# Designs tried in a protein design run: designed miniproteins, single chains, continued (2). Part 52

Each design is a single chain, and the fold is of that chain. pLDDT is the mean over its residues in the fold that is shown.

## One batch from the design tools (miniprotein)

Design m5792
Fold by ESMFold2-Fast:
Structure m5792 (fold): chain A 77 residues (1-77)
Amino acid sequence: SMEKLRKEIDEGVEEIEVAVMRRYAEKVTDEDLEAMASKNKDFLLSLYTRVLERLKRDPEADPEVVAKIEEQIEKIK
């Protein structure tokens, strides 16, 4: 069905975003976060929140990565 196909595409995009953001979160500094937030805070916060919600739905997600992303969200706010 078209509904099933759309869901599979959306899930694939979410997986790519999560993979990229996991690698980025491990490398980003507080200074990098502040610089990015100064340019577009709403976009950055939206992206981080979306990735965090996806990770919270994954029981195999690394809790250290989840904690790091939560910490970075608080710094962006």
Scores: mean pLDDT 75

Design m5793
Fold by ESMFold2-Fast:
Structure m5793 (fold): chain A 85 residues (1-85)
Amino acid sequence: MTAKITAEFETKEKASLFASRALRIAVEVGAVAQATIEGNKVIITVFADSRELLERTVERIREAAKEIGALSISEEFFEKETRLD
């Protein structure tokens, strides 16, 4: 199970803070995450063994992005229980 969360911030410092927090959230809930920082934009890829764990991880990461002040957030779900078209 895989999801991608893309968040854009006002500053690179906020982007870095979000990336760090997202990775910490994934570890805390038992998921695996990767973060790519592109200027003020952060792409978090989350891997989880179950849909429930994936959705909970994404929700926590979304909340963190909002708390840090993300200007935009995009979420995409991939793999066996989510279709890509």
Scores: mean pLDDT 80

Design m5794
Fold by ESMFold2-Fast:
Structure m5794 (fold): chain A 99 residues (1-99)
Amino acid sequence: AIEEALESIERAREVVERLEGKSLRVTVSSTAEGVIRVSAEEAPEFEPFELPPGTAEAIVETLAARPGASTELEGVAPESALRLLEAAERHVRRRAAEL
């Protein structure tokens, strides 16, 4: 459901905000209906990296086009994780408006 997707994004945002400055493992997945879900957890074993401009949007768009697909990103910097969450929330809200 759309509400579950938005709740997953909000929970992931809380994790990112709590772990400010820490490296993160971010999982982006698409349901059978193409609705994006996100989870985030601490991954201190990795050096944090920043996603190139437009990459967060491209990841969300690609997974939304492939229902049931998922990807896991290890070593994501908090700022890049927040951009992924923003892109995912924007997509989910757009999908909700179309339903």
Scores: mean pLDDT 79

Design m5795
Fold by ESMFold2-Fast:
Structure m5795 (fold): chain A 94 residues (1-94)
Amino acid sequence: SYLETFRSLPPEAAVRAAILAMGQGQKISEEEAQLIGGVGPSRARAIVEAIKEDFLAVVRVAYELDPEGLEELIASLSPETQERARAAVEEALA
């Protein structure tokens, strides 16, 4: 159910949430989820729990929704974060 809530996000929001989580040790706050998703507390909690329970599935869903947008945002990150983000995408798609 949590992953289904994440999958129901606009592609831009799903990609932004995945990228933020990649930069923050595979987690985001409920407040960040509310802002990115434009959602209330209940759906924000589901987004946070989806990332906690299966980060790689979240990355896979973001890639399925907008692969070009995900790659473009990864390319804009610092070199260190970019390397970690690319590794996460490769692992998620394996």
Scores: mean pLDDT 81

Design m5796
Fold by ESMFold2-Fast:
Formats: C-alpha cells, sequence, structure tokens
Structure m5796 (fold): chain A 92 residues (1-92)
C-alpha cells in the first residue's frame, strides 16, 4: 500500500529530525546537518507528492538546519533555510 509506505517514510523523516536535534545538542553540527538534510529530502518528496501532513515537519527541519548554519557563522545559508520555512508556513 502506498499509504502505508508514505507513513513509513514520514516516520523515517521524524527519526532523522530527532537524530539531527540530538547531534545539534551535542555540538556535532556536521552530523546534525546530515540528518536534517535527510529529513528535508524525505519531507520535501512527501509534500511534492501531495502529502501535506509532512509540510509542518519540513518547515521545522528547515528552521533547525538554519539554526545550525547560524551557529557555524554561515548567516547567508541560515537565512535561506529560514526563508524556505517561512514561505512554506505561509502556504499552510
Amino acid sequence: SKEIADKLRLIGGELDLELGKKYEKEGKYEKAIEFYEAAIATYQALVDEGRMEAAPLLAEAYRNLGKVYEKLGKYEEAQEYYDKAKALEAEL
């Protein structure tokens, strides 16, 4: 079932988001970025397929990735992700 497969993808993205948060809290910013990017890839694919329940999670992943880039002094990259989250939230 595609519905079951989509739910498993959503769970996988949520796990990646939680791992990103764990590594960010530990100061392991490269690992945090890796897991946030994995969550974004999963949630973006779900949103592109019309699974709008993933959109709030995608916005959260963008904001969290932005915060990590800000902590690394990469303010331009941080702003790009904050803007992506804001644009997505404005469509909800």
Scores: mean pLDDT 90

Design m5797
Fold by ESMFold2-Fast:
Structure m5797 (fold): chain A 58 residues (1-58)
Amino acid sequence: SEAVKLEVQRDMLRIAKDTEVKYGSKAGLSDEEIERRVADLDREIDELDKKIEELKRR
């Protein structure tokens, strides 16, 4: 159940990333700010992937 919760959180972050790419410019963000936000989201997704893998090994 904990792994499933983290998988849902990861999917939500992927949606947030897609939203930043698709709508960031319309929201008044610069290309640099969008890139920074996307990089931060990618880092969080990678951290969740590692936690999910760790839980599935137990």
Scores: mean pLDDT 84

Design m5798
Fold by ESMFold2-Fast:
Structure m5798 (fold): chain A 92 residues (1-92)
Amino acid sequence: DEEKKREEIKKQGIISRLEFLIEEVKRLVKEGKEEEAKEVGLAELEEIIKEAEELGLEEVVELLKKAKKYFEEGKIEEALEEVEKAIELLKK
């Protein structure tokens, strides 16, 4: 029971960070700051990927690494789609 609660708290932390990432990237894109959106997305994803790896969330890590690759390629819409898939997987 305690172990499950601790796991859920850590997952909720990652969900909140990913949701904040999506909103910040969308805000920057709406303002015409696509290069800043890419840089912010990459920097935040690097930190979140490390946290997800430390928690053993292999499928989440795979999705976030795909998102990182899309950000590197300037494919912001595709990157956000992979982040949204990671959030949905974490909510299971």
Scores: mean pLDDT 84

Design m5799
Fold by ESMFold2-Fast:
Order: structure tokens, then C-alpha cells, then sequence
Structure m5799 (fold): chain A 76 residues (1-76)
């Protein structure tokens, strides 16, 4: 639970490398413990929207986001 909150805060970082690492960890949580993400869906979606707005031209960040979204969808 606390780890998901920490990762959501990292998604709001101005540093794209921090955001990419957070997205990669969220993708692993989506594969192993998707129910943890359900509790934070609203906060997570808002943080992702903010991250995309801040880093809209970052290809690696977009790829990490797509990987996370795919992992989450496959867990459903």
C-alpha cells in the first residue's frame, strides 16, 4: 500500500527517469498484485495524466506507460 503511494508521488516528478522507474515498478505490481492498484485508480490516473502532460515528447516514458497499461489490462 505505502509503496503504491510512493510510486504515485514519483509519477509527479519533473525527472523523466524517476517517472519511468515508477511506471516499471507499477507494471510489476499490476502483474503480481493488481488488487493493490484498484484502491488507487483515481490518484494513479491523475498522476499518469500529469506525467504525460509534463513529458509528452519522451518516447521511453510513453513506452513504459504502454507496458504498464498492458500489464494492468492483462490482469483483468
Amino acid sequence: EEKVKELIKQLLSDDPEVVIKALNELAEIAKTEPELLEKFLEELNKAIQTAMSKHKDNEELREALEKFQLAYIESK
Scores: mean pLDDT 80

Design m5800
Fold by ESMFold2-Fast:
Structure m5800 (fold): chain A 76 residues (1-76)
Amino acid sequence: DALERAREIARLFSEALKEATGIELPVDAKSPEELARIGREAARILKSLTPEQRKKVVEALNKKMEERAPEWQARE
């Protein structure tokens, strides 16, 4: 389910963002429209970050995604 995977990625991004910057982003999306809204807010936040903060978010997200990747592949 593409929506469920996208929601998982949004949660991982939210966790990475909070760990790296302390910024909280709600990610309880139950529809594609809500997920799109979260994506737009995430893009806005990323644009407001310094290059150093963005790098920390990306590194934290990559680590969390690597931990989840085997589960995602098993569901395909």
Scores: mean pLDDT 76

Design m5801
Fold by ESMFold2-Fast:
Structure m5801 (fold): chain A 71 residues (1-71)
Amino acid sequence: DTPDLDELRRRYRELAIERNREYQRLVDLAVKVLGLPRESLRSSGVLGDTEVDYDDEMRKRLLELFEEYLK
């Protein structure tokens, strides 16, 4: 069946907003718990130029930083 495009767009926006909020919390934890400055996170590709540019690759890079510092 052809998906309902309006429903798909709505759910995509909801997921993007939720992922962005979750990602922002993880970034805040990296700064507070690991003592990493936000400038360092930006240079490593974990932060974009805007607060809404958080994607799965940036999340992966943040997790790699956690693994490196918690190891």
Scores: mean pLDDT 62

Design m5802
Fold by ESMFold2-Fast:
Structure m5802 (fold): chain A 77 residues (1-77)
Amino acid sequence: SALEEEAIEAAREMYLKVLEAFDYDLAKAEQMFRKDLEALRENPDSSRWYKRFDLPLEKFLEAYRRGFELAKEEALK
C-alpha cells in the first residue's frame, strides 16, 4: 500500500542518516537498528513513528527492516 511504501521510504531516509552519522560503520548502524526494533517490540505505543503511520505493528516492523536494507544498498553497495 502507499502507506507501507511511505513507511519504508521514511525508514530508508532515517537509516541513511544513521549510516552517515556513524561514518558508514555498518556494525554500529546494525547495533542501533537492533536497539530500535527491540524498543518498538517492547513498547510500540511510545513510538512516534508507529503512531504517525497507523500501520499494524508487524507491517511497521517490516517497513523498518526493508528501509534499513535499502539504506545499506544505497550507502554501502
Scores: mean pLDDT 79

Design m5803
Fold by ESMFold2-Fast:
Structure m5803 (fold): chain A 57 residues (1-57)
Amino acid sequence: MSALQQAQQHIQQGIQHGQQGDLESSRQHFEQAAQLLYDAGLPQAGDAVLRTMDEVL
């Protein structure tokens, strides 16, 4: 599985947890997605994930 695909799965889980009021789990999933993207050499994509986290939380 690619880093992008793994990050997308974590983003979806982060959004779902955020909508359910589970802010701690939501934050952890977004942070994992951003880290995967940074490690893959996609810092702009990682930054975009953190912006999405700010919008959901």
Scores: mean pLDDT 82

Design m5804
Fold by ESMFold2-Fast:
Structure m5804 (fold): chain A 87 residues (1-87)
Amino acid sequence: MITEEERYLGEILRKLAPEQLAGKDMVEVARKLGLATLFYRSMGLPLVEAVKEAAKLLGLNLTDEQAQILADIFEGKLSPKEVLEKL
């Protein structure tokens, strides 16, 4: 089931890496990013580093600032909807 949060996160990723996500299911990419981030977190990586490694696994090249935005969303410090409206 697609949640509203998964949809917003997919659109955020499209705005951050439009060329890398061309023709891809953005919601599925967002789900895989979340799962891979949790996997790297379980291995003891700090959240921002876990996001960056998860993104690399999915073929995404994120800046430190972009990885921090995604990390803040995953910690619940930022709403995906609010971030999307500001991008």
Scores: mean pLDDT 77

Design m5805
Fold by ESMFold2-Fast:
Structure m5805 (fold): chain A 86 residues (1-86)
Amino acid sequence: APSEEELELEVTKALILIQLAVGMIDPNASEEIKKVLRELGEAVNKLTDLEKVQEALTRIQKALSIPDEEERLKALKEVLEWVKKA
């Protein structure tokens, strides 16, 4: 049976992936935003450390909350580069 830590890891990843998916189906989102969200989903799926996944959730939520599309795209790209280095 999975441990509580393993369950928290998978649940946190699922929460991130759902938020990214919602952003990808937004009809007002640019193709550049959708591309970065897809790449973030791929990068997050490769994470195996709970602390890194929790930090990714926090960073992604902050970036997605930015109302200006250009600033949001910039923040999402910065999160993507951070996740790739994690």
Scores: mean pLDDT 85

Design m5806
Fold by ESMFold2-Fast:
Structure m5806 (fold): chain A 59 residues (1-59)
Amino acid sequence: SLDEKLDEIADFYVKTYNLPEEKKEELRERIKQLLAEHPDASDVELQRMLERLFEEMAK
């Protein structure tokens, strides 16, 4: 499901960048919003957008 995919992505990101648990919820919501804002985006385009989001949230 989409929720399972979002949880998996958020967990992977939190683990990779050592973010606090509170940021996990924020990241999940931002990913969900990004998907909603770009319904026509390809998988490749979405992955590039996610990488940019990761860098911004990790600072």
Scores: mean pLDDT 73

Design m5807
Fold by ESMFold2-Fast:
Structure m5807 (fold): chain A 79 residues (1-79)
Amino acid sequence: DKDEKLSEKVQKLVKELSEKYKVPEETVADYAALVYQYLEQKKKGTITEEEKKFIEELLNNDELVRIIYEEMEKILKEL
């Protein structure tokens, strides 16, 4: 089950990053959901230039978002 494996990997990532960076799990989960939606839309070719710029600005200014992005790409490549 692809969706079940994705859910398990994302939940583990959220817990690990929350503990490591002392950030609420809800905050990490919100960033993970944002990154996941972006990566899926990018794969489908439905991403807008505005959405792309928004994510690029987050990646440039937030280290946690960059880490979440890299880890989400790895998870999605394994599925």
Scores: mean pLDDT 80

Design m5808
Fold by ESMFold2-Fast:
Structure m5808 (fold): chain A 89 residues (1-89)
Amino acid sequence: SLEQEIEEGVLLISAAVAKTTGDWLALGEALFRLGEHLAKQGRLEEAIEYLEESIEAYKKAIETSTDPAEKARAEANLKKAEEALEKVK
């Protein structure tokens, strides 16, 4: 639907902005949401790709973050992304 296409577009823009600003946590979140959105549509191959990219982004957030709270959030989100990826395999 048009609403689903708009949501996908917004998530793609969010991911692009996060990538250009080096915000790995925000990038991971946008890619995770995009992967979940595509999985709900049955677009499993695309969902897997975005969930794998989300996992990589969260790992970079953990590696680069100097804020313990942000690092803990990235670790929790990484676990959710890994669980989501296993469900769509």
Scores: mean pLDDT 87

Design m5809
Fold by ESMFold2-Fast:
Structure m5809 (fold): chain A 104 residues (1-104)
Amino acid sequence: SELLALLDELERAARELVEAAKKGDILAVVGLSLRIIGLLLDLEALAKRTVPADRQAEVLALLDRLRKAALKLIKAALAGDIEAAEKALEELRRIIAELKALLA
């Protein structure tokens, strides 16, 4: 599943973002933040094309929650707030697990 592959890539990029923030690597934080935004756009576009009409509302609602969690993570990482970034990563991972269960 292309959607599942994008979700795995998003989780990997989010984890790398937290590690870059812990190191104070601002250039890596910026680059990974842009990558995460790109992956979110790809996920929404692919879901609108591939998810059956009867499941669209549930999937798009979870993608909106995923986008909000990812933006919270990016803001925390850019601020160097490691505790907030780790909490946001945990929230993001829970939403990814819900999406994977719904798409299976």
Scores: mean pLDDT 90

Design m5810
Fold by ESMFold2-Fast:
Structure m5810 (fold): chain A 100 residues (1-100)
Amino acid sequence: SKKEKLEKEFEKVKDKLDELTKNILDNLEKLDIESVEIDEEKKSITIKFKDGTKVTFTFKGDKVDITVEYPDGSSKTETFKTKTTFEEFKIAVEYVYLKK
């Protein structure tokens, strides 16, 4: 039920995803995801990988802040312009995580 519902929601949003989001999802499909944490109030999604790398996506209007925290504790943040909304990105990330 949850998988089928998420697949239907993803089919509705996938054609609206911009090239930045599609590139992110393609990379996530190739990586070993340990956990996904969603913060609805902050409009952020944090993905933890099995190698200890952590990536946080924070949506602010037409921009997304992507923060990569490496296993050594160092971090880098870059801001990108995106047409993808937080809600659309959330559906896409949960779908990729669920199908693994």
Scores: mean pLDDT 85

Design m5811
Fold by ESMFold2-Fast:
Structure m5811 (fold): chain A 69 residues (1-69)
Amino acid sequence: MVTEEDIRRAIEAAMKAFGLKTEEEAERAIGQIARLMAGADAPTREALLAFAREDPERGRGVLEAAISL
């Protein structure tokens, strides 16, 4: 389960990493990640959450990979 704090951190990371100006743009990026996570198996979802929690810069790499898919 994705927490409200995880979503907020992901929005902040997306805005900083990709120069997104609005919460709507950040929400769309997070929506794509959420869809990927919903389609992924449990180990993949847990790995993505672990990356986001360890380091905001590592979270950027996960966001880049998710958005480019």
Scores: mean pLDDT 59

Design m5812
Fold by ESMFold2-Fast:
Structure m5812 (fold): chain A 74 residues (1-74)
Amino acid sequence: MRDPELAAQYTAEGERALAAKDYRTAAEHYARALELDPTNGRARFGLMVALSQMPDSAFRRELAAWLSALLAAQ
C-alpha cells in the first residue's frame, strides 16, 4: 500500500540520521519510506548514500540487494 505522507516523514528522519552520520538508522528510515512509496526518489537516493557509507555487513548486503531488486522491478 502506498502512503506518500508517511513515506515523506520517514525520508525526513533518514535525512536527519544521515546528517548525524548515523548511516544504519538512515538506511532503516529510507527503507521504510520505500516500503510505503517505492517511487520516492529522495528515499532511493538517500538509501544509496547511506549504504555507500556503511561497513560491509549482512544488514548492508541484504538492504543493497533489496534496493537493487526494487530498482529492477521498475
Scores: mean pLDDT 81

Design m5813
Fold by ESMFold2-Fast:
Structure m5813 (fold): chain A 83 residues (1-83)
Amino acid sequence: AAALEAAVAALEAAIEGIRAGLPSEEIVRRAREALRATAPEATAEEVEAAALAALAAGDPRLRALEEELEALLRKRREELAAK
């Protein structure tokens, strides 16, 4: 439960950072801080395992966040390539 909430919080922080146009290092830092704030005792492996299990089970919340992140990364890649 806590590991899944940490995965969600980290993805939400990453999405916000991408939308705000933050550099990659800052996005990663914010995602890690969100993960630690949500589940300070969870390992990265536990968070990853919980996220993968939820995606495999068709968790709509985690799937929606993954789709949004992929769409934002694609858009940002296209914007960078156009410059």
Scores: mean pLDDT 77

Design m5814
Fold by ESMFold2-Fast:
Structure m5814 (fold): chain A 117 residues (1-117)
Amino acid sequence: AAAEVAALQAEATRHSRRAAELYQKNPDDPEAIAEAYRHLVDALVHQARADALEGRIKKVKVTVRDEDGNVVAEGEFDATDPKAMEELRKKLEEAIRKLVAEGKRPVIDYRFEGDLA
């Protein structure tokens, strides 16, 4: 429904804003950086769900790399399945937390695709 899509888009915007605030206030705090990335992940998940409800996408492909290009985590997740979207969130949060704890910067590549069978 249009109201549900609007709510998910509003949550995506809210999470993106919170991520920026956390990073600006605490740029050298590993916990604040990890929290900022968790908000970016929440923004991604909410946007994917909104696009799936509108019939634009069926899956999300993600790759998490360190700054040297080494793959730390990757996967494909059904954007129409709330449980798969929760698995995506947890996987990204775990990879990000590990990299930030090691003093490394996460690089998240994602694609929204409409061609999942």
Scores: mean pLDDT 79

Design m5815
Fold by ESMFold2-Fast:
Structure m5815 (fold): chain A 80 residues (1-80)
Amino acid sequence: SKRAELEAKLRELLIETGKLIHQGLNYQRAGKIDEAKAKYEQAIETLKEAKRLAEELESSPDFIKQIDNLIKYAKEQLAA
């Protein structure tokens, strides 16, 4: 169903976000600041799409807030 396809896409986006944040942290720890920033920027874009899908799926306010918290975290990493 269309709903199941959107739920699968949301899951894929959240998995990709976790991978991107992990890569960003690894680059940051290695002193590769430009590469780290690129990963956090990609994570922010992936999270924005995840939030759009979560809103379309009428996900709980708490779940949407968790996505917003992850966006805030990634933005703070860019500013550091």
Scores: mean pLDDT 89

Design m5816
Fold by ESMFold2-Fast:
Parts: C-alpha cells; structure tokens; sequence
Structure m5816 (fold): chain A 85 residues (1-85)
C-alpha cells in the first residue's frame, strides 16, 4: 500500500542519515561517497513526493517532516566534513 511504501521511505531516510554519520565518524568520507549518498537521498525524496499524492494529510505531513529532517541533517554532515577538510 501507499502507507507501507511511505513508512519504508521514512525508515530508509533515517537509515541513510545514520549510515552517513557512521562514515563521517570513521573518516571514510570522500567526495565520491558524498555524491553517491546525495543521489540516494534525492531518489528517496523523489519517491516520497510521488507517494505523498495518495496519502492522507496527516501521513503527508509526517513524510514531509521526515524528508525535511533527512535533508537538513545530511547538509549539516556535509558542512562538518568540509569544515574538517
């Protein structure tokens, strides 16, 4: 269902951010890793936007919040990498 797909996207967004955090903490992050992670984030957000059209207003708000949180946290991690370089 659209609801199950939305929940999967929220879970994958959270997992992506946690994976990025772990890579940053381990010093495994280079430009190619950042670009690949950014592409994965963009794909998840695009899927979320398409699915949101079939969701209730409450589910849309929850998905939108999860997408916004993931984007913000990802950008903060990228800035931290750039500051340490």
Amino acid sequence: SAEEQAEAIVAELKALVEEMKALVEQGIVDRSVVEEMRRRLANLVAQGVQISKTLSPEQQARLAAAMTDAIVEFDELVHEIERLS
Scores: mean pLDDT 85

Design m5817
Fold by ESMFold2-Fast:
Structure m5817 (fold): chain A 105 residues (1-105)
Amino acid sequence: MEKDLLLFQTILLLRSIIVEEEKLAEKYKNKDPETAKALQESVERYRKAIEQIRKDPDKTVEILKELLSFEKELADKYKDKNPEVARFEKIHAENIEELIKRIEN
């Protein structure tokens, strides 16, 4: 895969995750403020990751691995407390893991 196309696909994936996390945070804002806050912190983490990747694309895999670890922890944390959030975080982790495999091959 050409470097420019790969970078574009990476940024698109991370942006799609931000949109989904923001929608979940808004949904839980009044019902579960603690969960909403955790989702907002996730959004900020993804925004910083996009900025870091744009400044230094060579760090893309390192940054994606950190995001993958975070998503797995978040999915496990919400597994019993909020199955909807846990399901979305698991899907995000799977998408990031697949992207890492494509970059490393």
Scores: mean pLDDT 87

Design m5818
Fold by ESMFold2-Fast:
Structure m5818 (fold): chain A 117 residues (1-117)
Amino acid sequence: SVYEEILRLLREGRIEEAVELAFKDALENGPVLSEEEKEILRESLGVLMRGLHNFLRRHPDVELTPEHIRRAFDYIFRKVVVEGRPLTPEDAEPIARATGLSPEAQALLAESLLSEL
């Protein structure tokens, strides 16, 4: 799946490629977005990918799966489409919660995301 490839790229530190793969998938399989929504989505995916990469490096004992990444993407995609605004610090905890990770792992991911916001 695309999320398995994204996880692999993140483990390899290939953050920009993970962003582009996720963005391309969203454009091909999601609703039609305006140019402004595309820019907000790309920037939001950048925050998510950097946060996830830092989380993986700091907490290699936590099992992050493709499904966790997909859920985080689903939250961001719905937020871009529905609210049409960039991510803010207040989004870190909701994104982490959306993954379905344990509460302890959610707190650690939220900290990693907040550092990129």
Scores: mean pLDDT 87

Design m5819
Fold by ESMFold2-Fast:
Structure m5819 (fold): chain A 68 residues (1-68)
Amino acid sequence: MLEEMSVEELVAYAREKIARGEITWEELNEILSTIIRKVKDDPNVETTKKVVAEALRIVGDAIERELA
């Protein structure tokens, strides 16, 4: 399932799950690991950097929402 999604779709999926409060750290880790595997093969390093930055922001948001 996750492997069939684009990086952009995976980012949107993670954000939706976090916004709904229906995500576990295990699920988030699986989504992020899939994103990393997909961008590893991207020939454009700048694209990879942007995606990684977005993934880190998603993790930060998830941590803050657990405390809030």
Scores: mean pLDDT 73

Design m5820
Fold by ESMFold2-Fast:
Structure m5820 (fold): chain A 77 residues (1-77)
Amino acid sequence: ADEALADAARVDALVDELLAAAAQGDPAEVLAALEAQAAGAKELAKKAAEAGILSPEQAEELIANLDRLVAEARARL
C-alpha cells in the first residue's frame, strides 16, 4: 500500500464535502471552490517535493488524486 494515507484521507473528506455541497444544488460554486483548493494543494505538493519533504512519487500521487477529483466534479457539471 502506498503511504499517502494521511493525504488520501484528507482528499476523501473533501469528496464528502463536495458531494454534500453538490446536493445543495450549486455545482458551479462547488467546482470553483474545489478547483481553487486543489490548485493550492498541488502547488504545495510540488514545493514540498522540491524541498525534500515529499518524495516525487508521493507528490505525483497526490497531484493525480487531486486532478481526478477535479475531473470528476467537472464531468458532473
Scores: mean pLDDT 72

Design m5821
Fold by ESMFold2-Fast:
Structure m5821 (fold): chain A 94 residues (1-94)
Amino acid sequence: SAEEVRRVLEEAVARLEALRAKSTDPEVRTLLGLVIAELRSLFDASAEEVVAALRRIIATLEEIKKTLDAEKKAVIDEAIAVLREALRRLEALL
């Protein structure tokens, strides 16, 4: 349902905001801020649109992760895990 899609997105946003709040690195904070903004833009989107966007965001973060040092990679890995969990939950609704 639309309510379930919205709830999954809100939970993902909350987890990413908590991760961003505890991160001190400006590059990581900027990347997380962009992801959070993208997810917020999807709050009224269909489940299919949200799933497509999550797949794209995860793929983009995996590519960015390849260029980062170990400390930044760990934080981005946590963000990817949050997004993959949201994706799994939403795919179960399709």
Scores: mean pLDDT 89

Design m5822
Fold by ESMFold2-Fast:
Structure m5822 (fold): chain A 87 residues (1-87)
Amino acid sequence: MDAAIEAVRALGREAAREAARDPDRLGQIAYEAGRQMYALSPEATDYGITEMAREVDRRLGATAGTAAGISAIGGVIDALLEEKRRA
């Protein structure tokens, strides 16, 4: 729904701003953002990841945007696997 999409997009924008202030932690920030997006709304994670990657690209360049997207996908996958193994 619209509210879930906006929540994951807002999280993606915040992660991009944090990464722009400390680019050396980009992978860690993006990975954790992916985990949080999954916790908020599994079905809306692609909207959040896309928003984050675009904002990182705008602030830090295309290579950083791609790296952020890949790291966030890793965070989503790990969160999904952890959930599936609990029950």
Scores: mean pLDDT 87

Design m5823
Fold by ESMFold2-Fast:
Structure m5823 (fold): chain A 81 residues (1-81)
Amino acid sequence: SKLDEIERLLLQVLSLLAEVDPELYAEILPQVEKAMREGDYEQALELLREAVERALARHPDNPRVRRAAELVEKAEEILRE
C-alpha cells in the first residue's frame, strides 16, 4: 500500500540520520515513533523533514543527508497522491 511505502521510506531516513547524526536521531526518534504508532504519517513526515533540514545545516556536504532529503521528498509526493 502507499502507507507501507511511506513507512519504508521513513525508516530509511531514520537509518541515515542515525549514521550521520546520532544525537539528532536520539532526539527525534521518540516523537517520530509516537506519530507512526498513532498512524499520523503526515506528522511523522513533517518531523523528519525538520530533522533533515537540521542535519543539512549541521552536515551540509554529507551525501547521506542529501539522500535522506530525497527520500523525505519522495514520501511527501506519495502522501499527496
Scores: mean pLDDT 88

Design m5824
Fold by ESMFold2-Fast:
Structure m5824 (fold): chain A 56 residues (1-56)
Amino acid sequence: AEEAALARAGAHGDAAMRKLSPEARQNIEDAIARSDPEGRENLELALKKMDEAAKK
């Protein structure tokens, strides 16, 4: 009952997550779920930056 619904929704909706390999995506998703609320926001920001890098 302590799942990061917001972080998970962001990860699932993030284009970077979709472009990653299934294994890498699952690892990031799991990390987001395990993080503190503050850490979850940082992970979401990191995923956004990964999407920017992928566009290079």
Scores: mean pLDDT 61

Design m5825
Fold by ESMFold2-Fast:
Order: structure tokens, then sequence, then C-alpha cells
Structure m5825 (fold): chain A 90 residues (1-90)
């Protein structure tokens, strides 16, 4: 159902946002360039995993309305990540 797909997408978004926030904090506090590179790679892997899981949900969608609902959650999540990254640079 749409409710189940939306709920699953939001669960994935919340998990992604929490993990990205923690890693951005670690990047800001670290003075080791190799550690920062590892953290950035881990964040890239989290984003890749998220997109793969969302793609599976989209493939299960039967209507345009369901796909649009999922896409909106993804866009909101990406906007929040960008805002967190900008805040970390301040």
Amino acid sequence: SMEEMVAKTRELEERLLAEIEEKLKQVKESKDEKEKEKLLKEMQNLLLEFTEQVDEIIESAKTQEEREAIRKIVQEGMEKILEMAEAADS
C-alpha cells in the first residue's frame, strides 16, 4: 500500500539523516585528513545504500501518485542533508 511504502521510505530517511548527522559531527571534530576521507566515503556509501533501497520501493509502486510520494520524501531528505552540511561548515 502507499502507506506502507511511505512509512518504509521515511524509516530509511530518518536512519540516513541520523547517521549522516553523526558522521558530519565527526568530520568537524577530526583533525586527521585520512579519518575525514574515510567518513566522507562512509557517507557516500550510506547515500548509495539509501538510493538502492528507495529504488526497490519505487519498483514496487503501481501508480504515479505512489512514485511521487516516495520521490518527495527523498527530495526532502536530500535537502535536510544539504542543510546539515552547510551548518557543519559554519
Scores: mean pLDDT 84

